# Ledger of designs, part 91: designed miniproteins, single chains

Each design is a single chain, and the fold is of that chain. pLDDT is the mean over its residues in the fold that is shown.

## One batch from the design tools (miniprotein)

Design m3147
Fold by ESMFold2-Fast:
Structure m3147 (fold): chain A 101 residues (1-101)
Amino acid sequence: MMSPMTKEVIKLITGVEESEADVEVRIDVLESLGFEYDEKTQTLYPATPLMQEVMDELGLTSVKPSEVTVELLEKVIKLVAEKNATPDSPLYKIKKAAEAA
């Protein structure tokens, strides 16, 4: 089940509701968070130090598009929000709004 925070992140980044969050939309969200898609291997890799730390905590080195499930997206968003790299981050603001609701 998709969390309210994950729904708001998808809507904020792509403008799409959760029911339309197909694989391409989920990949767009991950790229916005700091992943890079390599067309030759058809695989997503962490492109920032923060995303490398998130992947290390999940026990992953890379993600195939078929592995970009709602559950994986929720885990990544949660870990990024928990690390709170900057107070000005959109994810930090979304987390604070969700906690206030």
Scores: mean pLDDT 67

Design m3148
Fold by ESMFold2-Fast:
Structure m3148 (fold): chain A 90 residues (1-90)
Amino acid sequence: SRLTALHEEILKNRDNKEKGLELQREFFREILRRAGFSEQEIADIIAKAEKGQQLDDATQEDIARKLQPVLEEISRTDRALAATWGLPLA
C-alpha cells in the first residue's frame, strides 16, 4: 500500500522535478526497508550510491540477494511502477 501510494504521488508530480526526486528517494528507501535493511544501512547505501563509490563484492551480493524478492514482487505487481524506477521487469 505505501509503495502504491508513493507510485501514485510520483505520477501526479512527474512534471515537478524537485518533488519528483524527493518522492523517488523515499520510494527507494521504502524498497530497501522491505528488503530488511535498517535505517542506518539504507542511509549508508544511498550516500555511497550518490557519491558513485563502489561497494565491495560481498556487500553488493548481499544487497542484490536481499533486493531480488522485493524487485520481483514489484515487477509482477506493477510493470509501470517497475519501469518508473528502472527495475528489472518480470
Scores: mean pLDDT 68

Design m3149
Fold by ESMFold2-Fast:
Structure m3149 (fold): chain A 93 residues (1-93)
Amino acid sequence: KKKEAIKHIAEAVRALKNGDYDTAIEHAERAIKLAEESGDKELTAAGYVVLARAYLKQGKYDEAISYAEKALELVPDNEAARQILEEAKRKKA
């Protein structure tokens, strides 16, 4: 259900901007599930990017790295995922 996945990504991004990382994670997980059901790699990667950002902001660097890598596996040229991966690795060191 691509349209519902897009709405959940939008809500997840809004929650990230508001500092509500738990809400962002919940919406991103719903978006990933819906995007996977529709076979949409770009939307699935977008959900992983939101998860990676939320975990990065919570100081959960291992989780941020894991989800950023999952996004890059689906969409290797995803700049947001690459930036998150670099920042999470730097902060973990």
Scores: mean pLDDT 86

Design m3150
Fold by ESMFold2-Fast:
Structure m3150 (fold): chain A 91 residues (1-91)
Amino acid sequence: SSSLTKQAAQYAADSIRAIGDDFQAYLKEHPERFKVMREAGEAAAEMIKLEPEKASEISAEMVKIGKITLEDIEEGKKLAEKMKKEAEELK
């Protein structure tokens, strides 16, 4: 519901505040980067469920996508989309 969505948004805002003021300012200006990192994380979690033996490799790739996204959002989007396709192919 819309009420639950507002509560989730408030919880996310409070969690970001715990990280620090500089990072809060950055995320306000770059929400698309956070979205790409989140999508890569969701795909990585699904892949780990399907191939637990590759958990370390998948986690390393997710972190790499996050770092690339901070410098080049379009490249980050491409890598996140590739990871999503790999997760779908494993199903």
Scores: mean pLDDT 69

Design m3151
Fold by ESMFold2-Fast:
Structure m3151 (fold): chain A 99 residues (1-99)
Amino acid sequence: KKEEVVNELLKAIENKDVDTVVNYLLVLERLGWLDEETVKTIGNAVINTRDVDFAKQLLEEARKKNSYVGEVLAKYALKVLEEGANPNEVIKELVRELL
């Protein structure tokens, strides 16, 4: 179940389907399925899109749907994509913030 949700989330990130991404993040958050490996995987997937507009849309949709995880994820991705922050350091901060 968890692995299937994570795989569908990763596909949604690759396809930049913001609505679907936030919906799956809410599922993972509600079920308590966010561990360190899952957070790192999702964080890296968003950063690896290299798409600032996608990250901004993710932030707006996460706020609209009250997804704390989505909001934090988008903010940290924007630190890498807009501000040139180190991805490894940002992922460590993302894990600390969400767990």
Scores: mean pLDDT 87

Design m3152
Fold by ESMFold2-Fast:
Parts: sequence; structure tokens; C-alpha cells
Structure m3152 (fold): chain A 60 residues (1-60)
Amino acid sequence: GASVLDSMIRVVEVTKATDPRADPERLARAIETLRRLRAERSIEDMAGLDAVAAELEAAV
């Protein structure tokens, strides 16, 4: 449900604020995509979730 996306957004925001090794631009893009998926309730959008995964992997 939407609560999963909310939890993911919080984790990414905390990582962006606290991890000095993380790429803040990539994490910001991941947050933006997650917020869009939450707004549209499109949690089953595999392409959107894959894009988030790619940004998170590239951020570390």
C-alpha cells in the first residue's frame, strides 16, 4: 500500500541527509519518483520502481 512508499521515501531522505558517501542528486531523483508513484497510487508500476532502484544503487 501507500505506507510502503512513505517508508521508502523516509529512508531515502534520511540517507540523503546523513550519509556523506551518498549522491544527493540521485537520491533526490529517487525521492521524486517515489512521491509520484505514491500520488498516482501506482505501486505496481515496475518501470518506476526499477528507476528508483537504479538511482539508489548509483547513489552508493
Scores: mean pLDDT 69

Design m3153
Fold by ESMFold2-Fast:
Structure m3153 (fold): chain A 68 residues (1-68)
Amino acid sequence: SEVLKKVEEKIKRTEEALEKYKDNPVIQAIAERDLKELREMKKKIEELVSKGATNEELQKLYDEFEKK
């Protein structure tokens, strides 16, 4: 799934930012929050994929997440 790949790439980049900016508490707090939200999004997308959701349904869920 293209949407699942986008979420996985964001998770990887956020984890890399946490390692790079260990001495920056503001970036750490933001990245930890974003990582938690991205992991919840991945779980929801994986559940929808297992139920045979269309790419359009997955994209809608992703767009709703991005609007926050």
Scores: mean pLDDT 80

Design m3154
Fold by ESMFold2-Fast:
Structure m3154 (fold): chain A 65 residues (1-65)
Amino acid sequence: GAVVTLRATRDYEARSPDEISLKAGEVYRAELLGVSADGSRILVRRLEDGRVGWVPLEAVEILST
């Protein structure tokens, strides 16, 4: 998938093991693996630790590929 730079726009606490928690202002390098059927969430693989999980699109800003 495409490698993107994600910036968390707010804190997000993962609700399940298939989600990733976010801290407002943090920047992540991640591979984009998919988008939810309703377009509200993205599935990413974080490059720093290889963690795969869903994050809300509303909680992130995509800065670059």
Scores: mean pLDDT 81

Design m3155
Fold by ESMFold2-Fast:
Structure m3155 (fold): chain A 105 residues (1-105)
Amino acid sequence: TKKTLLRIQMELGSQIVYLASQRIVAEKQGDDRLAAALQEALDRLQKHDQKVQQLYDNNASKEDVEKLRKDIIKDLDELAEQFRALGYDDTADLFEKTKENIKKI
């Protein structure tokens, strides 16, 4: 439903804003590894945000919305594991929180 898509978009948007700010901080501190990882995460979440908008504009079915939700949850899990493996536990925890919020929608 459109309300479900808007709630997913709000959760993704919050995460995107956070990651964008952290990428700028990482670049200024010369942490090229973290900056690159944050840019990859941003690119992945922005693709999902674009898909949410497409489904909203096209009055997509509940089945299409659930498929997108599962794709987002899987990607957030992979991002959390990636950032935890890199030693960025706080960022990994935020991906897990965003995942749980989206699961509850």
Scores: mean pLDDT 89

Design m3156
Fold by ESMFold2-Fast:
Structure m3156 (fold): chain A 65 residues (1-65)
Amino acid sequence: AAAEPVATTTVTFDGVEVEVPGLATDAPDARLVEEALPGGYRARLYALPRAAAEDAVIEGEVVAT
């Protein structure tokens, strides 16, 4: 197999529930989301709840692994 299937984790972004495979975090607040992409890449996202929207920091980076 090219990649072993992993458990999905449900995270919430602005009230939207998303199931992310390979994410082993309990981030219902979407504090940190790290998604494994095909081809050996990973995306790491930091999101804050809407209550802090005005001071929210949304940061994303993709690195080759």
Scores: mean pLDDT 47

Design m3157
Fold by ESMFold2-Fast:
Structure m3157 (fold): chain A 65 residues (1-65)
Amino acid sequence: MEIPEGLRKAAYTLAKELLKYASHEDTIHMVAGFLKSMGLPEKESRELAEEAVKRAAKEQNIKLE
């Protein structure tokens, strides 16, 4: 399934903001919930959330292990 660029950008922006206040796992859960509310299926929402959180963490110099 092709994910709209605007939705990918929104997920990244949300992940970047939430990582300031929430754990890696909690941020993935919240971003996935947002994507599901926008009409993405559960699997695709989780995969995009994980990608967005990983990218945001890398840019903010947060170590994820």
Scores: mean pLDDT 76

Design m3158
Fold by ESMFold2-Fast:
Structure m3158 (fold): chain A 82 residues (1-82)
Amino acid sequence: MTKEERIQLAKEKAPEAVEALKKPLSQEEVSRLVAEMIILSTTQDLSKPEVQEQLNILKGLMYLYNELHNIKLPDIPVLPPK
Protein backbone atom coordinates (compact mmCIF):
# COMPACT_ATOMS: atom_id res chain seq x y z
CA MET A 1 0.00 0.00 0.00
CA THR A 2 1.42 3.38 -1.02
CA LYS A 3 1.54 6.55 1.12
CA GLU A 4 -1.24 8.05 -1.03
CA GLU A 5 -3.43 4.93 -0.64
CA ARG A 6 -3.04 5.09 3.17
CA ILE A 7 -3.99 8.79 3.18
CA GLN A 8 -7.06 8.00 1.04
CA LEU A 9 -8.04 5.12 3.37
CA ALA A 10 -7.80 7.47 6.38
CA LYS A 11 -9.98 10.08 4.61
CA GLU A 12 -12.61 7.41 3.84
CA LYS A 13 -12.61 5.51 7.17
CA ALA A 14 -11.81 8.33 9.67
CA PRO A 15 -13.08 11.65 8.21
CA GLU A 16 -13.56 13.13 11.71
CA ALA A 17 -9.91 12.45 12.56
CA VAL A 18 -8.87 14.04 9.22
CA GLU A 19 -10.83 17.21 10.15
CA ALA A 20 -9.17 17.28 13.60
CA LEU A 21 -5.70 17.04 11.96
CA LYS A 22 -6.28 20.30 10.04
CA LYS A 23 -5.45 22.04 13.34
CA PRO A 24 -1.89 21.83 14.77
CA LEU A 25 -1.68 19.13 17.43
CA SER A 26 0.06 19.71 20.77
CA GLN A 27 3.17 17.68 21.65
CA GLU A 28 1.01 15.71 24.12
CA GLU A 29 -1.62 14.87 21.45
CA VAL A 30 1.13 13.71 19.04
CA SER A 31 2.67 11.53 21.79
CA ARG A 32 -0.74 10.00 22.52
CA LEU A 33 -1.32 9.08 18.84
CA VAL A 34 2.14 7.45 18.64
CA ALA A 35 1.47 5.55 21.89
CA GLU A 36 -1.92 4.30 20.59
CA MET A 37 -0.24 3.08 17.38
CA ILE A 38 2.48 1.25 19.38
CA ILE A 39 -0.16 -0.37 21.64
CA LEU A 40 -2.24 -1.46 18.62
CA SER A 41 0.82 -2.95 16.86
CA THR A 42 2.15 -4.78 19.98
CA THR A 43 -0.99 -5.97 21.82
CA GLN A 44 -3.36 -6.77 18.94
CA ASP A 45 -3.32 -9.79 16.62
CA LEU A 46 -1.59 -8.39 13.52
CA SER A 47 -2.92 -11.30 11.41
CA LYS A 48 -6.45 -9.85 11.70
CA PRO A 49 -7.44 -7.69 8.69
CA GLU A 50 -9.28 -5.23 11.00
CA VAL A 51 -6.05 -4.57 12.95
CA GLN A 52 -4.06 -4.13 9.72
CA GLU A 53 -6.71 -1.67 8.45
CA GLN A 54 -6.51 0.34 11.70
CA LEU A 55 -2.69 0.51 11.45
CA ASN A 56 -2.94 1.65 7.80
CA ILE A 57 -5.51 4.31 8.79
CA LEU A 58 -3.20 5.56 11.58
CA LYS A 59 -0.21 5.67 9.20
CA GLY A 60 -2.36 7.54 6.66
CA LEU A 61 -3.34 10.08 9.33
CA MET A 62 0.34 10.55 10.27
CA TYR A 63 1.34 11.04 6.62
CA LEU A 64 -1.50 13.54 6.12
CA TYR A 65 -0.55 15.46 9.29
CA ASN A 66 3.10 15.64 8.17
CA GLU A 67 1.99 17.00 4.77
CA LEU A 68 -0.49 19.57 6.17
CA HIS A 69 1.88 20.95 8.84
CA ASN A 70 5.28 20.30 7.18
CA ILE A 71 6.55 18.22 10.13
CA LYS A 72 7.57 14.59 10.69
CA LEU A 73 5.97 12.35 13.28
CA PRO A 74 8.26 9.61 14.68
CA ASP A 75 8.22 6.21 13.01
CA ILE A 76 6.59 3.23 14.73
CA PRO A 77 9.27 1.60 16.92
CA VAL A 78 10.33 -1.85 15.76
CA LEU A 79 11.05 -4.29 18.58
CA PRO A 80 14.41 -6.05 18.09
CA PRO A 81 14.19 -9.79 17.33
CA LYS A 82 14.09 -11.93 20.50
Scores: mean pLDDT 67

Design m3159
Fold by ESMFold2-Fast:
Structure m3159 (fold): chain A 58 residues (1-58)
Amino acid sequence: MSIECTLTKPNSSAPSLKSGDTVKVLGVVNDDEVKCISELTGVEAIVPLTDLSPGKSV
């Protein structure tokens, strides 16, 4: 299942990711964190679930 989400704030582990950027969720790292890839830069980052706004599931 591919899920697109929008960042609600800048990512501290990947400073190239900005608030409003679209990311694709690749998998779960922890209960509170997921591994995502930026649709703009292709950079992978660990993002807290609280920092993601759910996108539209297709």
Scores: mean pLDDT 72

Design m3160
Fold by ESMFold2-Fast:
Structure m3160 (fold): chain A 114 residues (1-114)
Amino acid sequence: GPVRKAREALTKALEYLSQALEAAKRGDFDAAVQYGEKAIQYLKEAIEYVREAEKEHPDLARRAITALEQAINLVKKAIEAMKRGDVEKAVEYLQQAIDALGEALRAVSEMEAR
């Protein structure tokens, strides 16, 4: 169902964000940007699947969507920091994006448990 697909998309987004964070720490900006953009694609897919579950889980869906929108914004800020060569800010924004994704994943897991 859509909740399971949201979890699968979030798992892939987390894998790409982790790779982006590792690449950013190494100063590999081209790889970090590519992984970050791929993460944004999966975060957007997760939002669409969460919206499909909104009627059955309105409060949890709203929490997940808010956290995912924050994660996307933070990844975009990280990409802009990487384009400027600001490793410290890129790493900071990517870590905050991973934290926001974690909040969304907790909400999605709660939807699946109900």
Scores: mean pLDDT 90

Design m3161
Fold by ESMFold2-Fast:
Structure m3161 (fold): chain A 74 residues (1-74)
Amino acid sequence: MSEEIRREVALSAVQIAAAVSVAVGESSEAIAEAVVKAIEQNKEYLTEEDIEEAIAWLSTVDPEAAALVREALA
């Protein structure tokens, strides 16, 4: 598996974790926790730009969860 494919799979995993948590109606705190865990599990393969893209998408759906993710990663 190439590094590029690993990065794409890692980003997809983070995006899926965010989308599933939102779709099930989790709290902003629970959504943020799920996203942070997905990022931490995949951090070796994710660029800072990939993480920012995922957080930017989350901010359009749940801005409170996005803020909590930024705070947890700081």
Scores: mean pLDDT 80

Design m3162
Fold by ESMFold2-Fast:
Structure m3162 (fold): chain A 85 residues (1-85)
Amino acid sequence: MLKKIEELVKKLAELYGEEVPEVEAENEEELRRMYIQAEVAEKVLELKEKGYPEEEIQREALRYGIELAREYGDEATLERLEAAL
């Protein structure tokens, strides 16, 4: 997961013109959360580039984040995102 998170963070930083932050996590739950956040952020960017309306981007990003949270067992993220539906 760490290398995947680093690649996504680097891609997002390059797109936003920011320095690549160092991916630090003290435990697997933190890594999982960061990975899900990075995946969702990439999905949002993809939908924006395709010209989706903001409401639809938010909905698809939430659905994607929920699916990832279930897949990786991030219960805290799952609960938070489901509450936002």
Scores: mean pLDDT 69

Design m3163
Fold by ESMFold2-Fast:
Structure m3163 (fold): chain A 79 residues (1-79)
Amino acid sequence: VKQKTLVLEFPLPRTEEELREIAKIAEEKFKGYTKFSFTLDFEEGRLTITAVYEVDATLKLSVRRLAEGVYGLEATTTL
């Protein structure tokens, strides 16, 4: 099986709504991908998501509010 890598770049999310939209897009685009890396660059204002396809899997991404003005991204992968 040929390994595939997909890289998606987004502007750094400023609000919970922007982060939710990014999570939704990533969940749809990374269907079947199993390894994920998230890089936040505050200097460039950029969020980069890198994924590698190795086996059939389902990815679910959820945005969680941890505190006022603080958000977390939670990832769940099902094989």
Scores: mean pLDDT 68

Design m3164
Fold by ESMFold2-Fast:
Structure m3164 (fold): chain A 65 residues (1-65)
Amino acid sequence: SEAAIEAQRQALYDTYKSQMDALMEKAGEAVKKGDREALKKILDEMSKLSEELRQQVKDLAAEAR
């Protein structure tokens, strides 16, 4: 049902937000320590999370069609 698909989409976004919040906290700590290599790694992980969410949302949208 569309309601079930919307609930799954919300769960994906909730998980993404939680993971991004944790990475943003780690990024803030890396900035405070002047750790540019750690910051680069964290930014790369954030980009990968965004791509994973995009793919999961596309897969879910395909099921709705």
Scores: mean pLDDT 85

Design m3165
Fold by ESMFold2-Fast:
Structure m3165 (fold): chain A 112 residues (1-112)
Amino acid sequence: MIESEPVEVTIGADGRAEATLTVKAEGRSIVTVEVEGEGPETATAVYTGLLSVGENAGTPTEIEVEVTPEKAIGRARFEAEAGEHTVRVVARTAGSQAGRRLTVRARVEPLE
């Protein structure tokens, strides 16, 4: 299992945040993308960010978002072929959430 370094982004005044990660798969692998937001109000940004992953490096097979008093955290998984993959996360929420942080990371796990 190989894990990327976390990328931290701040939600802008337009309610948008964007992160790009590069992951390398040595063979056919499951890529898990995790998005964590400050406070429960970031749940929409977390969910929309994970939905956007399907447009880049494969369609997510499952999206799960957990909300606590401290944070929203979600994961999306997809199958990737061997090679280098760019994962782009585009989060969208209300502009009232501007200034809140999102942390994005990816994990690569071989299928065999």
Scores: mean pLDDT 78

Design m3166
Fold by ESMFold2-Fast:
Structure m3166 (fold): chain A 94 residues (1-94)
Amino acid sequence: MASKLSPKGKIKSIEYEVVDDKTAVVTLTLENVSREEAEEIGRYVLEKVKDVPGFISGSFEVSEDGKTVTITLEFENEEAARKAAEWVKENFTS
């Protein structure tokens, strides 16, 4: 229980949007983190998503206040993008 709640304690909300047939955007809203910690969280999520079959590339941006991380993901097909959405939903949001 404690280990499952620890990552969620720094992430206030997660929004996942498929903007193109092969492109998805993940928006993380963070609380009680520094800009450096926000960058680490962005890298962590990107590292985890790259293990999804069909992942091609990703990048992330941190807002000036360090409270929002926007991650852009590219996949080889729509099925891979949907699987990534489900993975994010199950692991970071209810």
Scores: mean pLDDT 72

Design m3167
Fold by ESMFold2-Fast:
Structure m3167 (fold): chain A 80 residues (1-80)
Amino acid sequence: MEEKLEELVREFEKKVQEIKDQYEKENMPRQEALEKLREAVNETVVRLTQIAEDGASPEKVREALERVAEMVKELEEFLE
C-alpha cells in the first residue's frame, strides 16, 4: 500500500512537470494549465481514497495528500 502511495505521488509529480513544460515551451494559456492541474488533482484524490479504503495507513494517506497540496501550490505560483 505504501508503495502505491509513492507511485501515485510520483505520477502526480510527472503530470505537474508536463504542465510546466507545456506552459513554458508551448505557450499554453495559464487557464488551460490550471484546468489540467485540477483534473490531475481530482484523479489523484480519487485514487488516494481507493488506496485508503484498501487499508493504507491514515497517516501515510494524509502525508501523500499534503505532498500533492504542496505541489499544487508550487505550480500555481510558478504559473504567475
Scores: mean pLDDT 82

Design m3168
Fold by ESMFold2-Fast:
Structure m3168 (fold): chain A 71 residues (1-71)
Amino acid sequence: MPKVEVSISKDKSGYYRVTVKAETSEKAKELGKLMEKTSGVKAVVDEKSGTVSITLETEEDAEKVKELATP
């Protein structure tokens, strides 16, 4: 299985931030594109840590993105 760490955190404003830590920066970019296609929201990729994050309005959308990023 590809090792992907996924976490969801709720912001004070009620938004859900999904953070995915991929094995490589390239995989983080691929996941970011998939997250953008699924949610219609722009993902932020941190190349130096291989991390991608996206901020969503609902827990349901956050769970969909988490499921997409999880094997």
Scores: mean pLDDT 76

Design m3169
Fold by ESMFold2-Fast:
Structure m3169 (fold): chain A 79 residues (1-79)
Amino acid sequence: SLREQYEELVEEALRKLTEEEKKEIDERVKRQLKENEEKSGQKFSEEQQKELRDQEYIRRAIEKGDKELTERAEKLAEL
C-alpha cells in the first residue's frame, strides 16, 4: 500500500542518518513546533508532529546525496 511504501521510505531515511543527525532534526522540529504553537495558539497532534519529523528525516537523507531515496520520494509524490 501507499502507507507501507511511505513507512519503508522513512525507515530507509533513518538508516542513512547518524544518531547525531536524528537528534539535531528532532530538536529542530521540536523548536519549530513550539514557535508555531506560540504564534498560532494551536498545538499539533502527536500524529502531525511525527509526520513533520518523518518529512525532515527524508529531506535530510536526500540532501546527503542519496539519489535512490530521492527518486523513490519523487515517485511517491506522483501518487
Scores: mean pLDDT 77

Design m3170
Fold by ESMFold2-Fast:
Structure m3170 (fold): chain A 74 residues (1-74)
Amino acid sequence: SAREEALARVDALVEAARPEIEALVAAGREKEAKLLALRTMEEGVDLALELGAISEAEAEEARAWLAEQRAKVE
């Protein structure tokens, strides 16, 4: 299904970013680690929407939440 395909691709995006996020945390670069994690989540939302796994409304809610998280870090 489109949802299963999107979940697999989003999981791949998260796993690809994990070593860099962990390295940033280990180096005490918490702000950069958080910003990379937020960017990865934003890319995941965009991909899930493109693949039809989430609705436009779900994407807008996720983007609004991510924007709030980004504002707290920046």
Scores: mean pLDDT 84

Design m3171
Fold by ESMFold2-Fast:
Structure m3171 (fold): chain A 87 residues (1-87)
Amino acid sequence: SLDEEIDRVVEELTALLREVRRSGVATPDQVARIEELRRRALTLQLIRKYPDLSEEEIEEILADEERKQKFIAESDPGVQALLEQLG
């Protein structure tokens, strides 16, 4: 399901962030993967929030910093804290 995909992406991102924090250094590959997972997590959360939006429209929202921040602020407190950490 969409929620299961969101949970998987968030879990993978959280594990990578823990590894980077533990080592004190991020490889270029880790940075690229973290950025990819952050964007994927936000995209999936927007799809869940706005099922009538296309992936293309969601990418436009994510490119707009104001719209992205509004979405983060309107999430559940636990999800908001995680998304703020991710973004």
Scores: mean pLDDT 71

Design m3172
Fold by ESMFold2-Fast:
Structure m3172 (fold): chain A 97 residues (1-97)
Amino acid sequence: SDVDRIIRDLSRKYDINETIIRGGYRYYQRTGRWPDGLDMVISGASISRGLPIPDDPDVASQTDPRYRGAVAGYRVPSFRRRMDQVADDFRRRLDSL
């Protein structure tokens, strides 16, 4: 699908795991809101652990210990910058479909 192609391309371009970007897409499908980098990271971690994607990933990142590793990874400045770039490029590419 066009979406799967976009996810693979962004994963390769930014060196970000496809599951994280797919998490962002599922968040967008459920909420109608464009994911930021943290939304994508928490949603991707949810998929990887077989958990439901939280209704509010920001709150889950602060309150749910199951996301500690994902949050710690997102706090790495180089990873956070790449995630912010992925989120912006993701919105731009899907908005053009």
Scores: mean pLDDT 89

Design m3173
Fold by ESMFold2-Fast:
Structure m3173 (fold): chain A 77 residues (1-77)
Amino acid sequence: KEEILKKIDELGKKELELTQQAFALAQTDPQLSQQLAKASMELGSMVTNAIMFYMQGEYEKAEKIVEEGLKKAKAIE
């Protein structure tokens, strides 16, 4: 249970990193900035869904979503 919350926090930090990178690139590389912004929005949706399932006691669903989000974040690197 605590490990799932730690993973949700980690995914949220990855979302914030992508958001900051998108803003930093907005004037120098608008195309990449837009791609990173879309990725950040998708990770944010996954964070919200993971929290929702966690609050409902659906721990396996919450963990699966957060693991998928972390894999997606790593693929963007």
Scores: mean pLDDT 82

Design m3174
Fold by ESMFold2-Fast:
Structure m3174 (fold): chain A 70 residues (1-70)
Amino acid sequence: SPLERAEELVKQLEEATKLADQYRIVAEMVKIAREHPSPELFKLLEEVREKITDPSLRLTLDNAIELLEK
């Protein structure tokens, strides 16, 4: 399931200490949401955005969520 894959990526993101790994994981989650759009995936991306501490990554995810809503 796309949702189950995205939830697994959230767990990987929680363990990721390197910014490059966080970017890769977030990009994969955004790709899943773009290919399989659902309210549950959009909500999961919003929850992930609130957990991200890096300002550039947060901005990247915020912009991606806005594009997915159009």
Scores: mean pLDDT 82

Design m3175
Fold by ESMFold2-Fast:
Order: sequence, then C-alpha cells, then structure tokens
Structure m3175 (fold): chain A 64 residues (1-64)
Amino acid sequence: SEKDELLAEIEKLLADEDEEDRAAILKVMSGASPENLRKALELMKESEESRRLLIDLGIKEARE
C-alpha cells in the first residue's frame, strides 16, 4: 500500500538511528495518514536538521 511504501522510505532515512528508536518512530508514524507520512518524508529529505527534528519528536511521542 502507499502507506507501507512511505513507511519503508522513512525507515531508510532512520538507518543511522538505534534499532529501538527506529522501531518507536515507525510505530508512531504507522498511526499517521499517508498525506502526513508524505509530508514527513519530504521534510526528512529536505535537510539533516529537519530530519533530526522529526526523529526527536517521534521518539518523544513514542514515550508518551
């Protein structure tokens, strides 16, 4: 599905993260709409700073 493809692309951008953090972020992202996943993917691809910001926010939300 489109959502699964977007999650797979996001997972590739998380390759440098710890396995536990990667899994937590993907779990949070799995609850998002395909539209929001596409926006997140574009932001992650735009810059390293944008990617880091989204990763940190995903980890924070996963802890809640």
Scores: mean pLDDT 77

Design m3176
Fold by ESMFold2-Fast:
Structure m3176 (fold): chain A 88 residues (1-88)
Amino acid sequence: SLEELLKRIDELVIRAGEFLRSQPSATQEDLEELHELANKIAEAIQKKDYEGAARYLEELADLLERRGGHELAAEARELAEELRELAK
């Protein structure tokens, strides 16, 4: 369901923040990028712009991948695909 998908996205964003804060390699710029992406995802979802939200989730996945968050990055990409299916 859409409600369950949105809950999974919210939980992913929280876990992404926790992951980045725990990483010695993470910078203040990474945390700022996460904050910006989280806001863009939330705004896109509010506007029912699921394609836009999927795009921002892919950007989040790229950030997570760069910092070694491979499992979280994979989950973000899966959520992006599910949002694209809703956009069609």
Scores: mean pLDDT 87

Design m3177
Fold by ESMFold2-Fast:
Structure m3177 (fold): chain A 86 residues (1-86)
Amino acid sequence: AAAEAAKKAEGEEQLKKVEDIIQQMIDEFRKVLELGEDREGAYQTALELAKQLIDELSKDPEVKKKAEELVNEANKEMKELIEAAK
């Protein structure tokens, strides 16, 4: 149905916005690591911000679930960056 196609397109647009925000957070986090500042604190702040953004942007439960999976992947990447910076 046309309504189902529109809902899917809106969900994909929301997921792209979440992906863009997560990428910006990872890029900013890399800058913090380069400066040698509180890396663990920066990581926790990034996690909290990502959760807040998902809750605000994801109106569809399925989109929210996919966004949470993207955050989990970003969390793993940021944690690997902390380990590499030690």
Scores: mean pLDDT 69

Design m3178
Fold by ESMFold2-Fast:
Structure m3178 (fold): chain A 93 residues (1-93)
Amino acid sequence: SVQNQLESLFFELFSNDQLLLQYIETEQLTQSDLLITQLLQQYGLGVGKIFDTVAFAAKFSGKSRKEIASLSVNERRALAQTLASHLAQEIGV
């Protein structure tokens, strides 16, 4: 399902401490951001820009990027599931 695809993509980024730290230090977009952007575009949610996964998570949770990086893997997994559900609802699946 789309929700499972989104959950997997969010979790790949959030479960990788090194990748998440690199993003916070450099603000460089990850492969997960590109894949989520492509998936959103497939369902007609054209953003005209690359979807910033960590910025979306920060805005949705009210936490800073650094606070998200300091969460446990289990807490980041729960956040990934919540974000995937929310985004899937907006796609209408």
Scores: mean pLDDT 72

Design m3179
Fold by ESMFold2-Fast:
Structure m3179 (fold): chain A 77 residues (1-77)
Amino acid sequence: SERERRRRLEERLVRATERSLELVIENMPYTKATKEDHIKTVRDIERLVVREAERRGLPRAAQRIREMGKKAIEKIK
């Protein structure tokens, strides 16, 4: 069904975003980038994926992704 397809898309986007943000944080000690650079990377990922979620009509995914971005930034600070 369309509803199930959207739910699967939502979970896939959220999981992919979660992993991307985890990789940014996990790799921080091994890069020459600053905390500000990593925060910018998180914000860029959040912005791009939120736009994609909204384009696909997934407002709950967009909200979850925004919250994940905020939490990732807080961990970097």
Scores: mean pLDDT 86

Design m3180
Fold by ESMFold2-Fast:
Structure m3180 (fold): chain A 65 residues (1-65)
Amino acid sequence: SEREAQAQALVAELEAKIPDLAAGYVDGSLVQVHLRRLDAASEQLLAEAEAKLRALGMEATVTVS
């Protein structure tokens, strides 16, 4: 769907910008992101993406290691 495509685009942007991102995927209304580590820049990018995902009616889960 268009919502899932937008969520996948956001995950792809995170994958491009966060070197320590191990995995990111969209599962229906849930987005899961797994990181090897978290730094201040990655935390900011994740917060921005989470806000955009919530605006799409999606929930985000972030796991570190």
Scores: mean pLDDT 81

Design m3181
Fold by ESMFold2-Fast:
Structure m3181 (fold): chain A 94 residues (1-94)
Amino acid sequence: SEIDELLEEIKKELEEAKNAKTVEELERELSDIMELVGKLLSKLPEEEALKFEREILGELGRISAAMRAGDEKAKEEAVERLEKLVEEAAKLAK
């Protein structure tokens, strides 16, 4: 399904973001994640989409901040929380 394909692509980008070695590589991967997430959230009712968008943007910001601080644990934890949010959104989109 389109939802399952989007979820798999987002998970792939999240794994690449977790393994990013430069800020430039991370920013490109976070941009790709935002595009795919926007596509997934477009399948949800407006109120649910807005709630997930807010939480997901928060975690994307934490990933970026952790990378800039050199905090690999904080980066991995934010990626894990983001993955769970995306999985929850995908379940509601089906």
Scores: mean pLDDT 86

